# Designed miniproteins, single chains, continued (2), part 77

Each design is a single chain, and the fold is of that chain. pLDDT is the mean over its residues in the fold that is shown.

## One batch from the design tools (miniprotein)

Design m6827
Fold by ESMFold2-Fast:
Structure m6827 (fold): chain A 64 residues (1-64)
Amino acid sequence: MEEELDRLEKEAEENKDIDTLFDVGSLYLAYAVLKVLDEKHFDPEESERLRKRIEEQLAALKAR
C-alpha cells in the first residue's frame, strides 16, 4: 500500500497534477490512522471499514 502510494505521488509530481497529490496525501493520512487503530485494537469493525475505504479510494486513483 505505501509503495503504491509512493509510485502515484512520484507520477503526480512529474505531471504537476496537484489534485492527485492532494488525494495521495489524504490516503497517506488515512493509512497512518489505520495503522494506529490496528496496533491499539481500538475498534476492529472501524478498522475494517477504514481499510475498505482506503482500498476503494486507491483503486479510483489507479483508474485515472
Scores: mean pLDDT 76

Design m6828
Fold by ESMFold2-Fast:
Structure m6828 (fold): chain A 71 residues (1-71)
Amino acid sequence: SAEEHLEKGNKLLQGGKIDEAIEHYKRAIELDPENAEAYYNLGLAYRAKGKVDESEKYFQKAEELFKKRGL
């Protein structure tokens, strides 16, 4: 499930396995394109890699999705 991939990604990111975490977050997004948490954590992972432009893009997408959930 999307939540399983999100959880696996979180454990990998915490362990410093950033590229593997990114793959799991991308899979979570494929399964649930409205998963704001997956986009936010993907932004964190890209920031950890120094990929500022990608990080900002994913944080923006997460913010848009979090706002939709508040309705």
Scores: mean pLDDT 85

Design m6829
Fold by ESMFold2-Fast:
Structure m6829 (fold): chain A 59 residues (1-59)
Amino acid sequence: SHHAERELARLAVEGHGEAAERAARLAKQGNIDEAARLLESVGLSREEAERIARELAED
């Protein structure tokens, strides 16, 4: 989704590109919980991480 893509791009610019790509891959595989955990580790809140992981899984 547009919002999830924007947030991943922001993380990449901030130096977390590897984590962002890995989270997207995990979410696409249906591993939303691990994707959200990864996003939290690079500074997202739990609520935002879970929302973004679910949006990535929809794609």
Scores: mean pLDDT 82

Design m6830
Fold by ESMFold2-Fast:
Structure m6830 (fold): chain A 81 residues (1-81)
Amino acid sequence: AVELAKAGKYDEALEKATEMVRNAQSKEELDAAFQAFAELVKGKSLEERKKIRDRVVEALKQVPDDNPLKEEFEEIIELAK
């Protein structure tokens, strides 16, 4: 995801980062997804950054309640509001 963002492949990088959030099973995997989103917001307009943030929040809401990272997801959703 980070590699795709650096190469200017925005849509592919955003999709991959969103998938990484949905499939995260560890804090390390979640951190990697957020690093990818951080790279995606680099040099973007305010409107584009809002769109990326909204995508992150939506991806986090799609995570099952039985995910071991539930507390981290809830905290991040609250901070993104």
Scores: mean pLDDT 67

Design m6831
Fold by ESMFold2-Fast:
Structure m6831 (fold): chain A 95 residues (1-95)
Amino acid sequence: MLSDEEKRARAEELAAEGDRYLAEGKLEEAIAKYEEALAIYRELGDREGEARALFNLGKVYEAQGKLELAKEYRERALEIEVEIGLEHIKQGIEA
C-alpha cells in the first residue's frame, strides 16, 4: 500500500490533471481523474480534497448535460464546504 502522504500527493496530481482535461473540454478524461482523486481523498478522510473533487465532477457533468448528476455532486461538495467553513469560524473565535 502507498503511504498516506503518497496517496495525498497522488490525489492532488490527479485533481490537477482533471482540471487540465476540463479546461481542454476532454470531459470523460476529466471525470476519470476527478473520480480517482475523490476515492483517495475519501480513503484519507480529507474533507477539503473530497469537496473540491465533488465540485469539479459536478462542473464536468453539467458540461455534459447530465444536470441531475451535476446537482447531486455539487450539493455534496457544498455540504462539506459549509461544514469546513463553520469549523474555521469556530476555531477563529476560540483562538
Scores: mean pLDDT 81

Design m6833
Fold by ESMFold2-Fast:
Structure m6833 (fold): chain A 81 residues (1-81)
Amino acid sequence: MSQEEISRLIGIVLRAIGLLIDARALLKQKPSPELQAALAALEEAYRRLVEAFRRGDLEAAEAALAEAEAAYAAIKALVAA
């Protein structure tokens, strides 16, 4: 992998960790079964992202991050409702 690809993978992982921290904080502020389910989807996307990172698979990591961002958007929508 290039240094640019390694830097991008690290950035992807850090972004996903941030989403998990924010999502968990939202769950503590407004706990609901729907929000717990959405958090579980985010955690599953993060698991796939970590697996892609361990393999050095940038494309898989980017796909998993997109899934994590979609799950986080759903969490924000549930909190805003």
Scores: mean pLDDT 83

Design m6834
Fold by ESMFold2-Fast:
Structure m6834 (fold): chain A 90 residues (1-90)
Amino acid sequence: SPVELAKKALEAFKNKDYDSFVKYLGELVAQLLGPEAAAQVEAALRDYIKNNDKDGLVAVLEGLRFAARKAGAPEEVIKMLDELIEYAKK
């Protein structure tokens, strides 16, 4: 479910398991916005993580939060994206 994918992405990020983070967040994006959007988000996330580009990572996550809300994602998913954004800012 989108809620479980968001939980797994958040937990992976907190544990610095960035491969699992990108995988689960990509699967969430695929369910909400389709596979082409997922591929673009995964590529951007991997690039920003590799380069320690915190601002780029936060911008992608904020854009995803906006798109997820517009797509009618559950409020629990939006809250987990908000928490993920706060972790990414650290």
Scores: mean pLDDT 87

Design m6835
Fold by ESMFold2-Fast:
Structure m6835 (fold): chain A 63 residues (1-63)
Amino acid sequence: MQAVLDQARAAILEAARRLGVTLSDAEVDALARRIAAHALRHGTDVTLDRAENALRSVVAAKE
C-alpha cells in the first residue's frame, strides 16, 4: 500500500517538474492518493503518463 502511494507521489512530482507546474504539498498528496487508489483497485501500474494526465486535468480546472 505505502509503496504504491510513494510511487504515485514521485510520479506526480516528476510530472510537475517536466510540465513546469508548481503544486502545493496538499495538491501532490491528493493527486497521489487518487492515482494510488485507482492502481490498487484495478491492479494497474502507477505511471508518469497517468500522473501527467491527472496534472493536466487539475491545471486546466485552475484557469
Scores: mean pLDDT 74

Design m6836
Fold by ESMFold2-Fast:
Structure m6836 (fold): chain A 74 residues (1-74)
Amino acid sequence: SEARKKAAEGVRKAAVEYLEKQREIFKDTPAAEVLDEAIERVKQAADTYGPDAVVEATREAHRRLAKAVGEDKA
């Protein structure tokens, strides 16, 4: 429905905005590549599967970011 599409777009915009802010923080680190990939996955999830998939893609992005940052500190 149109309402569901509008909701998915809203969640997509919020998630992308958040990840883009993280991308600026981790600029010039290996985590930046992880965040670039995560942003594209979130966009694809929103377009294909709707808002629930955006939430799962964002959680996966956080998991991968945490691993990349942890590896940088080791």
Scores: mean pLDDT 75

Design m6838
Fold by ESMFold2-Fast:
Structure m6838 (fold): chain A 58 residues (1-58)
Amino acid sequence: VAEEAADAVIRNLESAKKISKEAYDFYKRLARDFAKGAEQNGDTELAERIRKRIEELE
């Protein structure tokens, strides 16, 4: 359902990291909030996928 939205969030994180720390921090927070929403809806796999991508970018 939300897979395309998750992919867009991840792409924005990758682009933001190249631009500035402030942009990266902003999109990282959005990605974490999105992951929490997915987990609350029972989609723990989607939440873990997003969190793992954040770890890989750090």
Scores: mean pLDDT 77

Design m6839
Fold by ESMFold2-Fast:
Structure m6839 (fold): chain A 62 residues (1-62)
Amino acid sequence: GAAAKEAEIRRKIEAAEKALEEHRDNPVVRANLLRELEELLGTITDPELRERVEALIRRARE
């Protein structure tokens, strides 16, 4: 259901946030996360979750 999809999206966002924090200086990890986050953003309609993913995409591009 929608709640299960939202929980899975939130889990993916949290995992990406942690990975960026731990591997912020690793360009390969950042490139892989950027690709995954861009794919994830295409599936999200919730504005709060979209803003979180867009913020992570900006961090991954730095």
Scores: mean pLDDT 80

Design m6840
Fold by ESMFold2-Fast:
Structure m6840 (fold): chain A 91 residues (1-91)
Amino acid sequence: FSELLETSDEAELEALRRRLEEELARLKEEARKLGLEEEIKEIEEKTKKLLEETLKKLEEEKAPRILHLKAEVVALALEVQQLKAAIEKKK
C-alpha cells in the first residue's frame, strides 16, 4: 500500500480508487443487511472530515493534483478497513 502511494502514475491511482469504491459499495450492502446503517454513517462522516481536512492542507500548500488523488485513495482505504472491522465484529 505505501509503495502505491509513492507512485506518480495517476492511472494506477485511479484504478486503485475505482477498486476501493467497488469494494466499499459491496461492504456497505453487507453492513446494511446486518443492520449496521448507523455505523456506516459514522464511518462515512469521520472519513469525509479527515479527507476534507487533508485536502484543505494540500490546497494551502499548493500541492500537485497527484497528492489530492492519493488523499482520496487513503480515505477510501480507511473507510473500507473500518467497515470490514465493523462487519466482522457483528458476525
Scores: mean pLDDT 78

Design m6843
Fold by ESMFold2-Fast:
Structure m6843 (fold): chain A 68 residues (1-68)
Amino acid sequence: SAKEKLEELLKEAKEDPRFEAELIGDDTLVITSKGNITALIGLALRVIGDYPDLSISIKGDTLTIKAK
């Protein structure tokens, strides 16, 4: 399910010292870069490729991933 994919991404992002991550409700994951925007963009591109049922947006240092 989309929720399980978001929970997997949350766990992965929390293990990466370049990111902070928070799940908001059951459908929105927010990942903030700790000064490494290139790593954040790389993660966003991977999500687009691997999870077509998730939508993404990037604003500043923050990546927002939502269930469609």
Scores: mean pLDDT 83

Design m6844
Fold by ESMFold2-Fast:
Structure m6844 (fold): chain A 66 residues (1-66)
Amino acid sequence: SLREEAERLEREGERAFFAGDFERAVALYTKAAELYAQVDPEKAARARANAEAVRAFAELHAAPRP
């Protein structure tokens, strides 16, 4: 189901964040939000917020952005 796929993508995004792969984490959370938007707008908003939080966190890191 779309919900199960979105949940999987959220878990992958979380793992990517802990691995320090912020670009991948943002992409995964964003994709999860897109799938959630079709079945659960509230969870879509949360996933979008997580993507923005990771993006903001990455901006504070010393690594230069491409």
Scores: mean pLDDT 82

Design m6845
Fold by ESMFold2-Fast:
Parts: structure tokens; C-alpha cells; sequence
Structure m6845 (fold): chain A 55 residues (1-55)
């Protein structure tokens, strides 16, 4: 599994726990966390979260 696929899975779980509605602050905090954990750029982690939220 790629780092991007891992980030997407974590994003789906995060959004499910927030009933698909996370605040901008919650998105930012979680994006920073997965960026550090998976070694992804923060901007990419945030984009993945935003794309999953828009579904």
C-alpha cells in the first residue's frame, strides 16, 4: 500500500467519525498529523482530506 493510499484510508476513517463534517481546524490538525506519520507533504495530506470530504 502506498503512502497516499494509507493517507486516504486514514482520511475516510477520520471523516466517518466526524459524520463527514469536520471543521477547517480539525482538517488542518489531522492533515499535519498524517503528514508527519506518513512522511507526506502537508499540502498533499490536506488535499486528500478535502477530496474525501467532498464525496
Amino acid sequence: MTKVEKAREKAKEFLKKHNGKASDQEIDEFAKKISEELGLPYELAKLILRLEQSK
Scores: mean pLDDT 78

Design m6846
Fold by ESMFold2-Fast:
Structure m6846 (fold): chain A 87 residues (1-87)
Amino acid sequence: STEELIKELAKKIKEIAEGESEEVKNKIQDLALRTILLIQDGRSAEEVRAAVEEYAAKLLEEYKDDPEASKKIEEVLELLLEFIDRV
């Protein structure tokens, strides 16, 4: 179910963001929240994917000099893209 996928997603994101600053954790949570809201608004999977990839690219630019944060953002992006494909 979508509810089970959201719970799995939340658990994985929390694990990935472990050890990061509250700022980085909040940015990662915002990325996930935007993905869920776009899906709830009835946007197509293609549109959601494009929007999420664009937002993630902006975050990766902001954290380009922080390799640990960048890696975590990329891992979260991959999970979000997998989530979009499943709903």
Scores: mean pLDDT 84

Design m6847
Fold by ESMFold2-Fast:
Structure m6847 (fold): chain A 65 residues (1-65)
Amino acid sequence: PSEEELEREVLRALGDMYVALAELLERKNEPPEEVAELYRKAAELYEKAGDLEAAREAREKAEEL
């Protein structure tokens, strides 16, 4: 794979990590603002990775909180 492909894969993986962490904190009733911040970070990472659908879904989750 190219360096660009590797970079996109790493960015997607980081986005997935932020979503997973946000979901865990949401289940533990952590403050909505903290959960929303994690979803926003995931959306930024997905957008940089070119995964616009995942980015949109993460933004929607942040806005729902």
Scores: mean pLDDT 83

Design m6848
Fold by ESMFold2-Fast:
Structure m6848 (fold): chain A 68 residues (1-68)
Amino acid sequence: SLEREIALALLSMVAGLYKAAGDNEKASLIQELIDLVLEDPEKAREFAEKNLDEEKYPIVYRLIKEIL
């Protein structure tokens, strides 16, 4: 699960970058995804399918495949 740990760290970094850019909505969405991955992977998968579009979140979409 080194790949999972790296993917989670990268997701956290992406959330931090959105927050630094003033995009608090995107930062919060990615943070919610991270929290769900740690608490309930099934809910995390559902959340990602409902809220993440591959075209708008290409890096996040790729990272979630390593986690879920």
Scores: mean pLDDT 80

Design m6849
Fold by ESMFold2-Fast:
Structure m6849 (fold): chain A 55 residues (1-55)
Amino acid sequence: DEVEKMANTLVAAFGNKASIEQLRAEYEANKDTLSEERREKVEAAFELALEKLDA
């Protein structure tokens, strides 16, 4: 699963919720350069990464 792999990479690379949320904010500032399908996958990956850290 592409989304799950991306989420696992975010957790491994940044290791904490605050860093991932900051990265998501930077993504939000530039998301209009991406296709809708790509944005949905990236947003789902951030959601999963935050859920994994909250567990």
Scores: mean pLDDT 77

Design m6850
Fold by ESMFold2-Fast:
Parts: sequence; structure tokens; C-alpha cells
Structure m6850 (fold): chain A 63 residues (1-63)
Amino acid sequence: DELVAEAQRILEETRRRFLELSKEAADYVGKGDGVKAAELNREAARLIHEGERRVQELLDQAS
């Protein structure tokens, strides 16, 4: 199913970007910049929510 494949692609891309942001946040914690680390963690959380929203919209269109 093309829709399942597209949903999996969105989730995989979201996971990769989340891991990149989480790694960057950890690097900033190591530098003592907790404010920047918190900003990156909020961005990572937003990314997960956006990915979930896109998958839900895709599946809703296919109902």
C-alpha cells in the first residue's frame, strides 16, 4: 500500500531528524548551554508532533 509506505517514510525521516536534534542538544548540555539545549529539545518534540499529524492526515485522506 502506497499510503503505508509514505507513512513509514515520514516516520523514518522524523526519527532521523529527532535523533540529530537530540544529539545537538546533548552537545550543548556538554558545553554548559542548558537554554540552547532546551530550545533544541522543544524543537525535537515539535518535530515528532508534526510528523504524527502528517501521518494522521495522510491516513484520514485514504479512509
Scores: mean pLDDT 82

Design m6851
Fold by ESMFold2-Fast:
Structure m6851 (fold): chain A 75 residues (1-75)
Amino acid sequence: MSKELQEEIDRGVEEVYRAVLRSVAKQTGLEEAAEHLLKGREALKKGDLESAKEHYQKANELAPDPSVQKRIEKL
């Protein structure tokens, strides 16, 4: 039960984070870049460094950002 509750809380936080990013991206016209940032984060959580790097590169190509570039360089 404790593990299931923690997973549900983590899911809720991720859903809110995604909703906020989608809202901001829609207003700025950067929805695709935001989706790639989310996919890169998910890949990092799974230990898939190559997929994470690819998604961060695509996000940076669509919307250049120094923090995203720094993450790519560390992978």
Scores: mean pLDDT 71

Design m6852
Fold by ESMFold2-Fast:
Structure m6852 (fold): chain A 66 residues (1-66)
Amino acid sequence: LEEKLKKALIESGASEETAERGARAAVENKDDPELAASEAARTAYEGGMSPEQAVRGANRVYEILE
């Protein structure tokens, strides 16, 4: 699961480090897909992704966990 989430974030424009942190945040919140997506988006944005890239990554996280 974490590797799948990490790959989705990288494909959305995240660096390796940002994708790893975002994937971990999503896994920690996996039982709440909305919260997981929100936490991944926040991590992505703080890691230097544009708002558009962060939203794209969050949508992918939500799709994987739904």
Scores: mean pLDDT 80

Design m6853
Fold by ESMFold2-Fast:
Structure m6853 (fold): chain A 95 residues (1-95)
Amino acid sequence: AEELINQLLKDWLLGKRPSEEFIEQLKKALIDAADEAIKNVDEEVTPVVLLGVFVKRNPDVSAEELLDALFDVIAGTPRAKELAKEYKKEIEKAK
């Protein structure tokens, strides 16, 4: 998931539009990463995990909405804090 996020950011900085296929692969990788972290009761909060939680709640999210969420998570906005709270709830349930 982290490598796909880095590729998305690089493409965005170069003015390239991500393909629909790439976005679907990224969404799946983010969901898989969040699910794995929850299974392992991993208390570390990362951008990958927070985006995975976001995509699980919003499976039909567009590429532009996913990019906005990515920047919100990286910048530590209120959205990032809300996603971190949701992740911590899932970890508490997994304990």
Scores: mean pLDDT 78

Design m6854
Fold by ESMFold2-Fast:
Formats: C-alpha cells, sequence, structure tokens
Structure m6854 (fold): chain A 77 residues (1-77)
C-alpha cells in the first residue's frame, strides 16, 4: 500500500537529517569544527522530528540514528 502522509513526512525529515549529518562529517574532516557542530545540531533537530512522526520498527531505526548523531556531537563539544 501507499505510505501515509505522516510516514512520508517522517521520511522527508530523516532524509534532511542525513543530508545535514553528511555536511557535518565533511566539515569535521576539513577541521571546521564550528560548522560541524552547527550541522550536527541541525541533523539532531530533524532526526527528532522524524522520530516524533515515525511508528513501529521505523521509529527504532530513527531513534538509533538520532542517538548516533547526538554521540558524535558530544565528542566535538
Amino acid sequence: GMLSDEEIEALAYEIQAAVYESLADRYEKNGDLEKAIEFYEKAIEYYRKAVELATGPQRKIFEERLKEAEERLQKLK
């Protein structure tokens, strides 16, 4: 069947979070820790939005992604 509007929105937030996390990783590798922190914080914001809308097994996947992003941010602060 088709995804619900909420499932589509949750996936959109997850994709946006993954993009921000990728940008954060790139800035970290280039030594720009200030921008890395900024983009990890944006990734965490969007992962939280994805978790809020997600249900069932998908929520657990997004919760794990959120946890990984939070742990990476903590190492930079």
Scores: mean pLDDT 85

Design m6855
Fold by ESMFold2-Fast:
Structure m6855 (fold): chain A 89 residues (1-89)
Amino acid sequence: MKEMSEKAIELAEEARRLAEEALRLAREGRIEEARRLLLEAEIQLGLAYIYLSIAKLEGDLEGVEEAEKKIREAQRALEEARRALREAE
């Protein structure tokens, strides 16, 4: 029950960290490295959505709310990294 929402939170936090590192690398002109980390962040975020969906089916209301917040934070970091990468090209 709580394990699925906790996994979604963990994956979303990892996606945010990877996206923030990709943003840093893109700003430094390390474009290929930034692209690789951004792809990894996107994969982690995709997995977070899968675990969030399972948590919703299990009725973990509190865990779902926290996981959705962490996923939104990760989405914002990913969009910032994508923008910086586009501007660096």
Scores: mean pLDDT 86

Design m6856
Fold by ESMFold2-Fast:
Order: structure tokens, then sequence, then C-alpha cells
Structure m6856 (fold): chain A 62 residues (1-62)
């Protein structure tokens, strides 16, 4: 994953903490920041919401 990438959720994810974003499988997001701990900051292209998700719920970089 790289900043500026548009990627899809490979599975549903439910936010478990403040600042996290809930996603449904197939939702498209733009990567805004990549953390060193396996989490990424993304913007939902469907809702415009910004939040943190595990990198493991997103498609691999092409």
Amino acid sequence: LRVGDVVRAVKDYTATAPGELSLKKGDEVRVLAVGDDGYVVVQSLKTGEVGIVPASVLEPVK
C-alpha cells in the first residue's frame, strides 16, 4: 500500500475504536497514510469519511 492508492476492501470490517472506519466488502478507499503497525488511514470514496483500518482488509497493491 502507498499513499494515493485506490484499493478495495476484501472483507467487511467493523470499527472497534474511535477513529477507525467501518468498511463493507467491495468498498473503494483512497490511502492517505500508511503506518508501521499494519494500519492505514483511508478515505471512503462512497461516503467521504476518513478513518483507520487494518491493511489486511484491503487488496494488495498492484
Scores: mean pLDDT 76

Design m6857
Fold by ESMFold2-Fast:
Structure m6857 (fold): chain A 65 residues (1-65)
Amino acid sequence: MEELKKMLEELKKLLEIEKDEEVRKQLQGAIKGIEFALKSDDEVIKRVALHDAKKLIEETKKKLE
C-alpha cells in the first residue's frame, strides 16, 4: 500500500517536469492505474500497477538525468 502511494507521488513529480507529450500521457496513465489499484481489493491489480509504475519511473528518470 505505502509503496503504491510512493510511486504515485514520484509519477506526479515526473509529470510536473516532463516536456514530452507521449511520456506525459504514459505518466498520466500510470497515475490512473495506481489510483485504480488503491481502490481495488485485487492483489494482482496492485502488483501489476506497482511493477508498471516502477519501470516507467526508472526509464523516465534515466532520460531526464
Scores: mean pLDDT 78

Design m6858
Fold by ESMFold2-Fast:
Structure m6858 (fold): chain A 65 residues (1-65)
Amino acid sequence: SSALQRALEKREELREALRIAMDMVNKVEEQLDPFQLAEALMRAIGYALQGKPEKAEEFVLEMAE
């Protein structure tokens, strides 16, 4: 079914976005408190899902500044 196929595709997209976001956030983990880490991760996931990993990295680095 097209609905199942779409759900699986979205699941894979989210999985990839989460991995990219986690890798970026882990690089600046020591500079951020737990609340900032959560915000950075959520925003990085959002940008990665949009196909903008460069924007995710930019945002995470700005938070770590």
Scores: mean pLDDT 78

Design m6859
Fold by ESMFold2-Fast:
Structure m6859 (fold): chain A 56 residues (1-56)
Amino acid sequence: SAKIAKGLQTALDNNDATAARAGAAEARRHGLSDAVPSGTAEGALKAAQEALAAAS
């Protein structure tokens, strides 16, 4: 979970929607968050924020 949290934080710090979407999906696969990233950049960043809160 620490590795996933670090990846999510880095994506959010860089406003990297692609990395945020991937990180949120990975957190969901590991049961850390139920947030589903949408196809939009805003939705991906939102899902990453929720996943980071759950992983932290």
Scores: mean pLDDT 77

Design m6860
Fold by ESMFold2-Fast:
Structure m6860 (fold): chain A 56 residues (1-56)
Amino acid sequence: SEVEEAVARLRAGFERALAAGDRTAVLAVGREARELAKRYGAEEALRIGERAFAAA
């Protein structure tokens, strides 16, 4: 689904941002994940957002 694809992209983006040590990119992933979770109730997106903000 479109939501599943968006979650997959967020997960990949989070992993890349962490590997790069790019705090700005990590926070951007967190904000996008939070918005996706809010719109669609996507639990996995909520967890990605929580991890991103904790890692920043």
Scores: mean pLDDT 85

Design m6862
Fold by ESMFold2-Fast:
Structure m6862 (fold): chain A 60 residues (1-60)
Amino acid sequence: MEEGLRALERGDEEAAVAAFQAAIKADPTNAMAYHHLGVVLRRLGREEEADAWFAKAAAL
């Protein structure tokens, strides 16, 4: 998660996606990582994927 936030500060959305996915793999109950991944995907114009990740966060 920390690495994902740093990637966003640099404007590197693709690196942020990878970092948040790694955070979810390490802790599948990390609702904040799911939410951050959704936000980044929305910024990339991938709204359907973003909505799916927000739904996963809400189900935790």
Scores: mean pLDDT 78

Design m6863
Fold by ESMFold2-Fast:
Structure m6863 (fold): chain A 68 residues (1-68)
Amino acid sequence: SEEAERLLEEEIKRFDEEIKGKTVEQAYAIFHRHLQELVARLKELGFSREEIVEVALRFAKHFQDLVA
């Protein structure tokens, strides 16, 4: 959904700012925390399991692309 995509974009923006100047190892720990927070928020907002999984995978791909 457009709302789920907007929430992902907002989380990515916050994550990208927080990882500036961090090592890959530190960025991974920060990523894991953001992922847990994002998933918990989407569950509270009533998003479907399928939408939550899709958003989580897109966030993970963003992280992989940053550390490649």
Scores: mean pLDDT 88

Design m6864
Fold by ESMFold2-Fast:
Structure m6864 (fold): chain A 87 residues (1-87)
Amino acid sequence: GITQTPTSLTVKEGEKVTFSAGPTSGSYTTFNWYRKKPGEAEELIATVPVSKPFVIESATVADTATYYATSADGSLKGSGSKLTVLA
């Protein structure tokens, strides 16, 4: 599967958020990053090279969600990284 770190993070608005992902098996050039908010479908928000983390440069309360890295074919999905952004 895909390992994500950190698995949970709480920050204040304006802080930089970095989530890392790595494959535990297989060969990948990119990960698709999805945002999942309560009551909403997963939304594709970024495609990031496996050599680079997913970054939110300045977090807002609207970024509060669970973030999932997946392989492009959807065969592997990370356990998720939960982000809470405080006003």
Scores: mean pLDDT 82

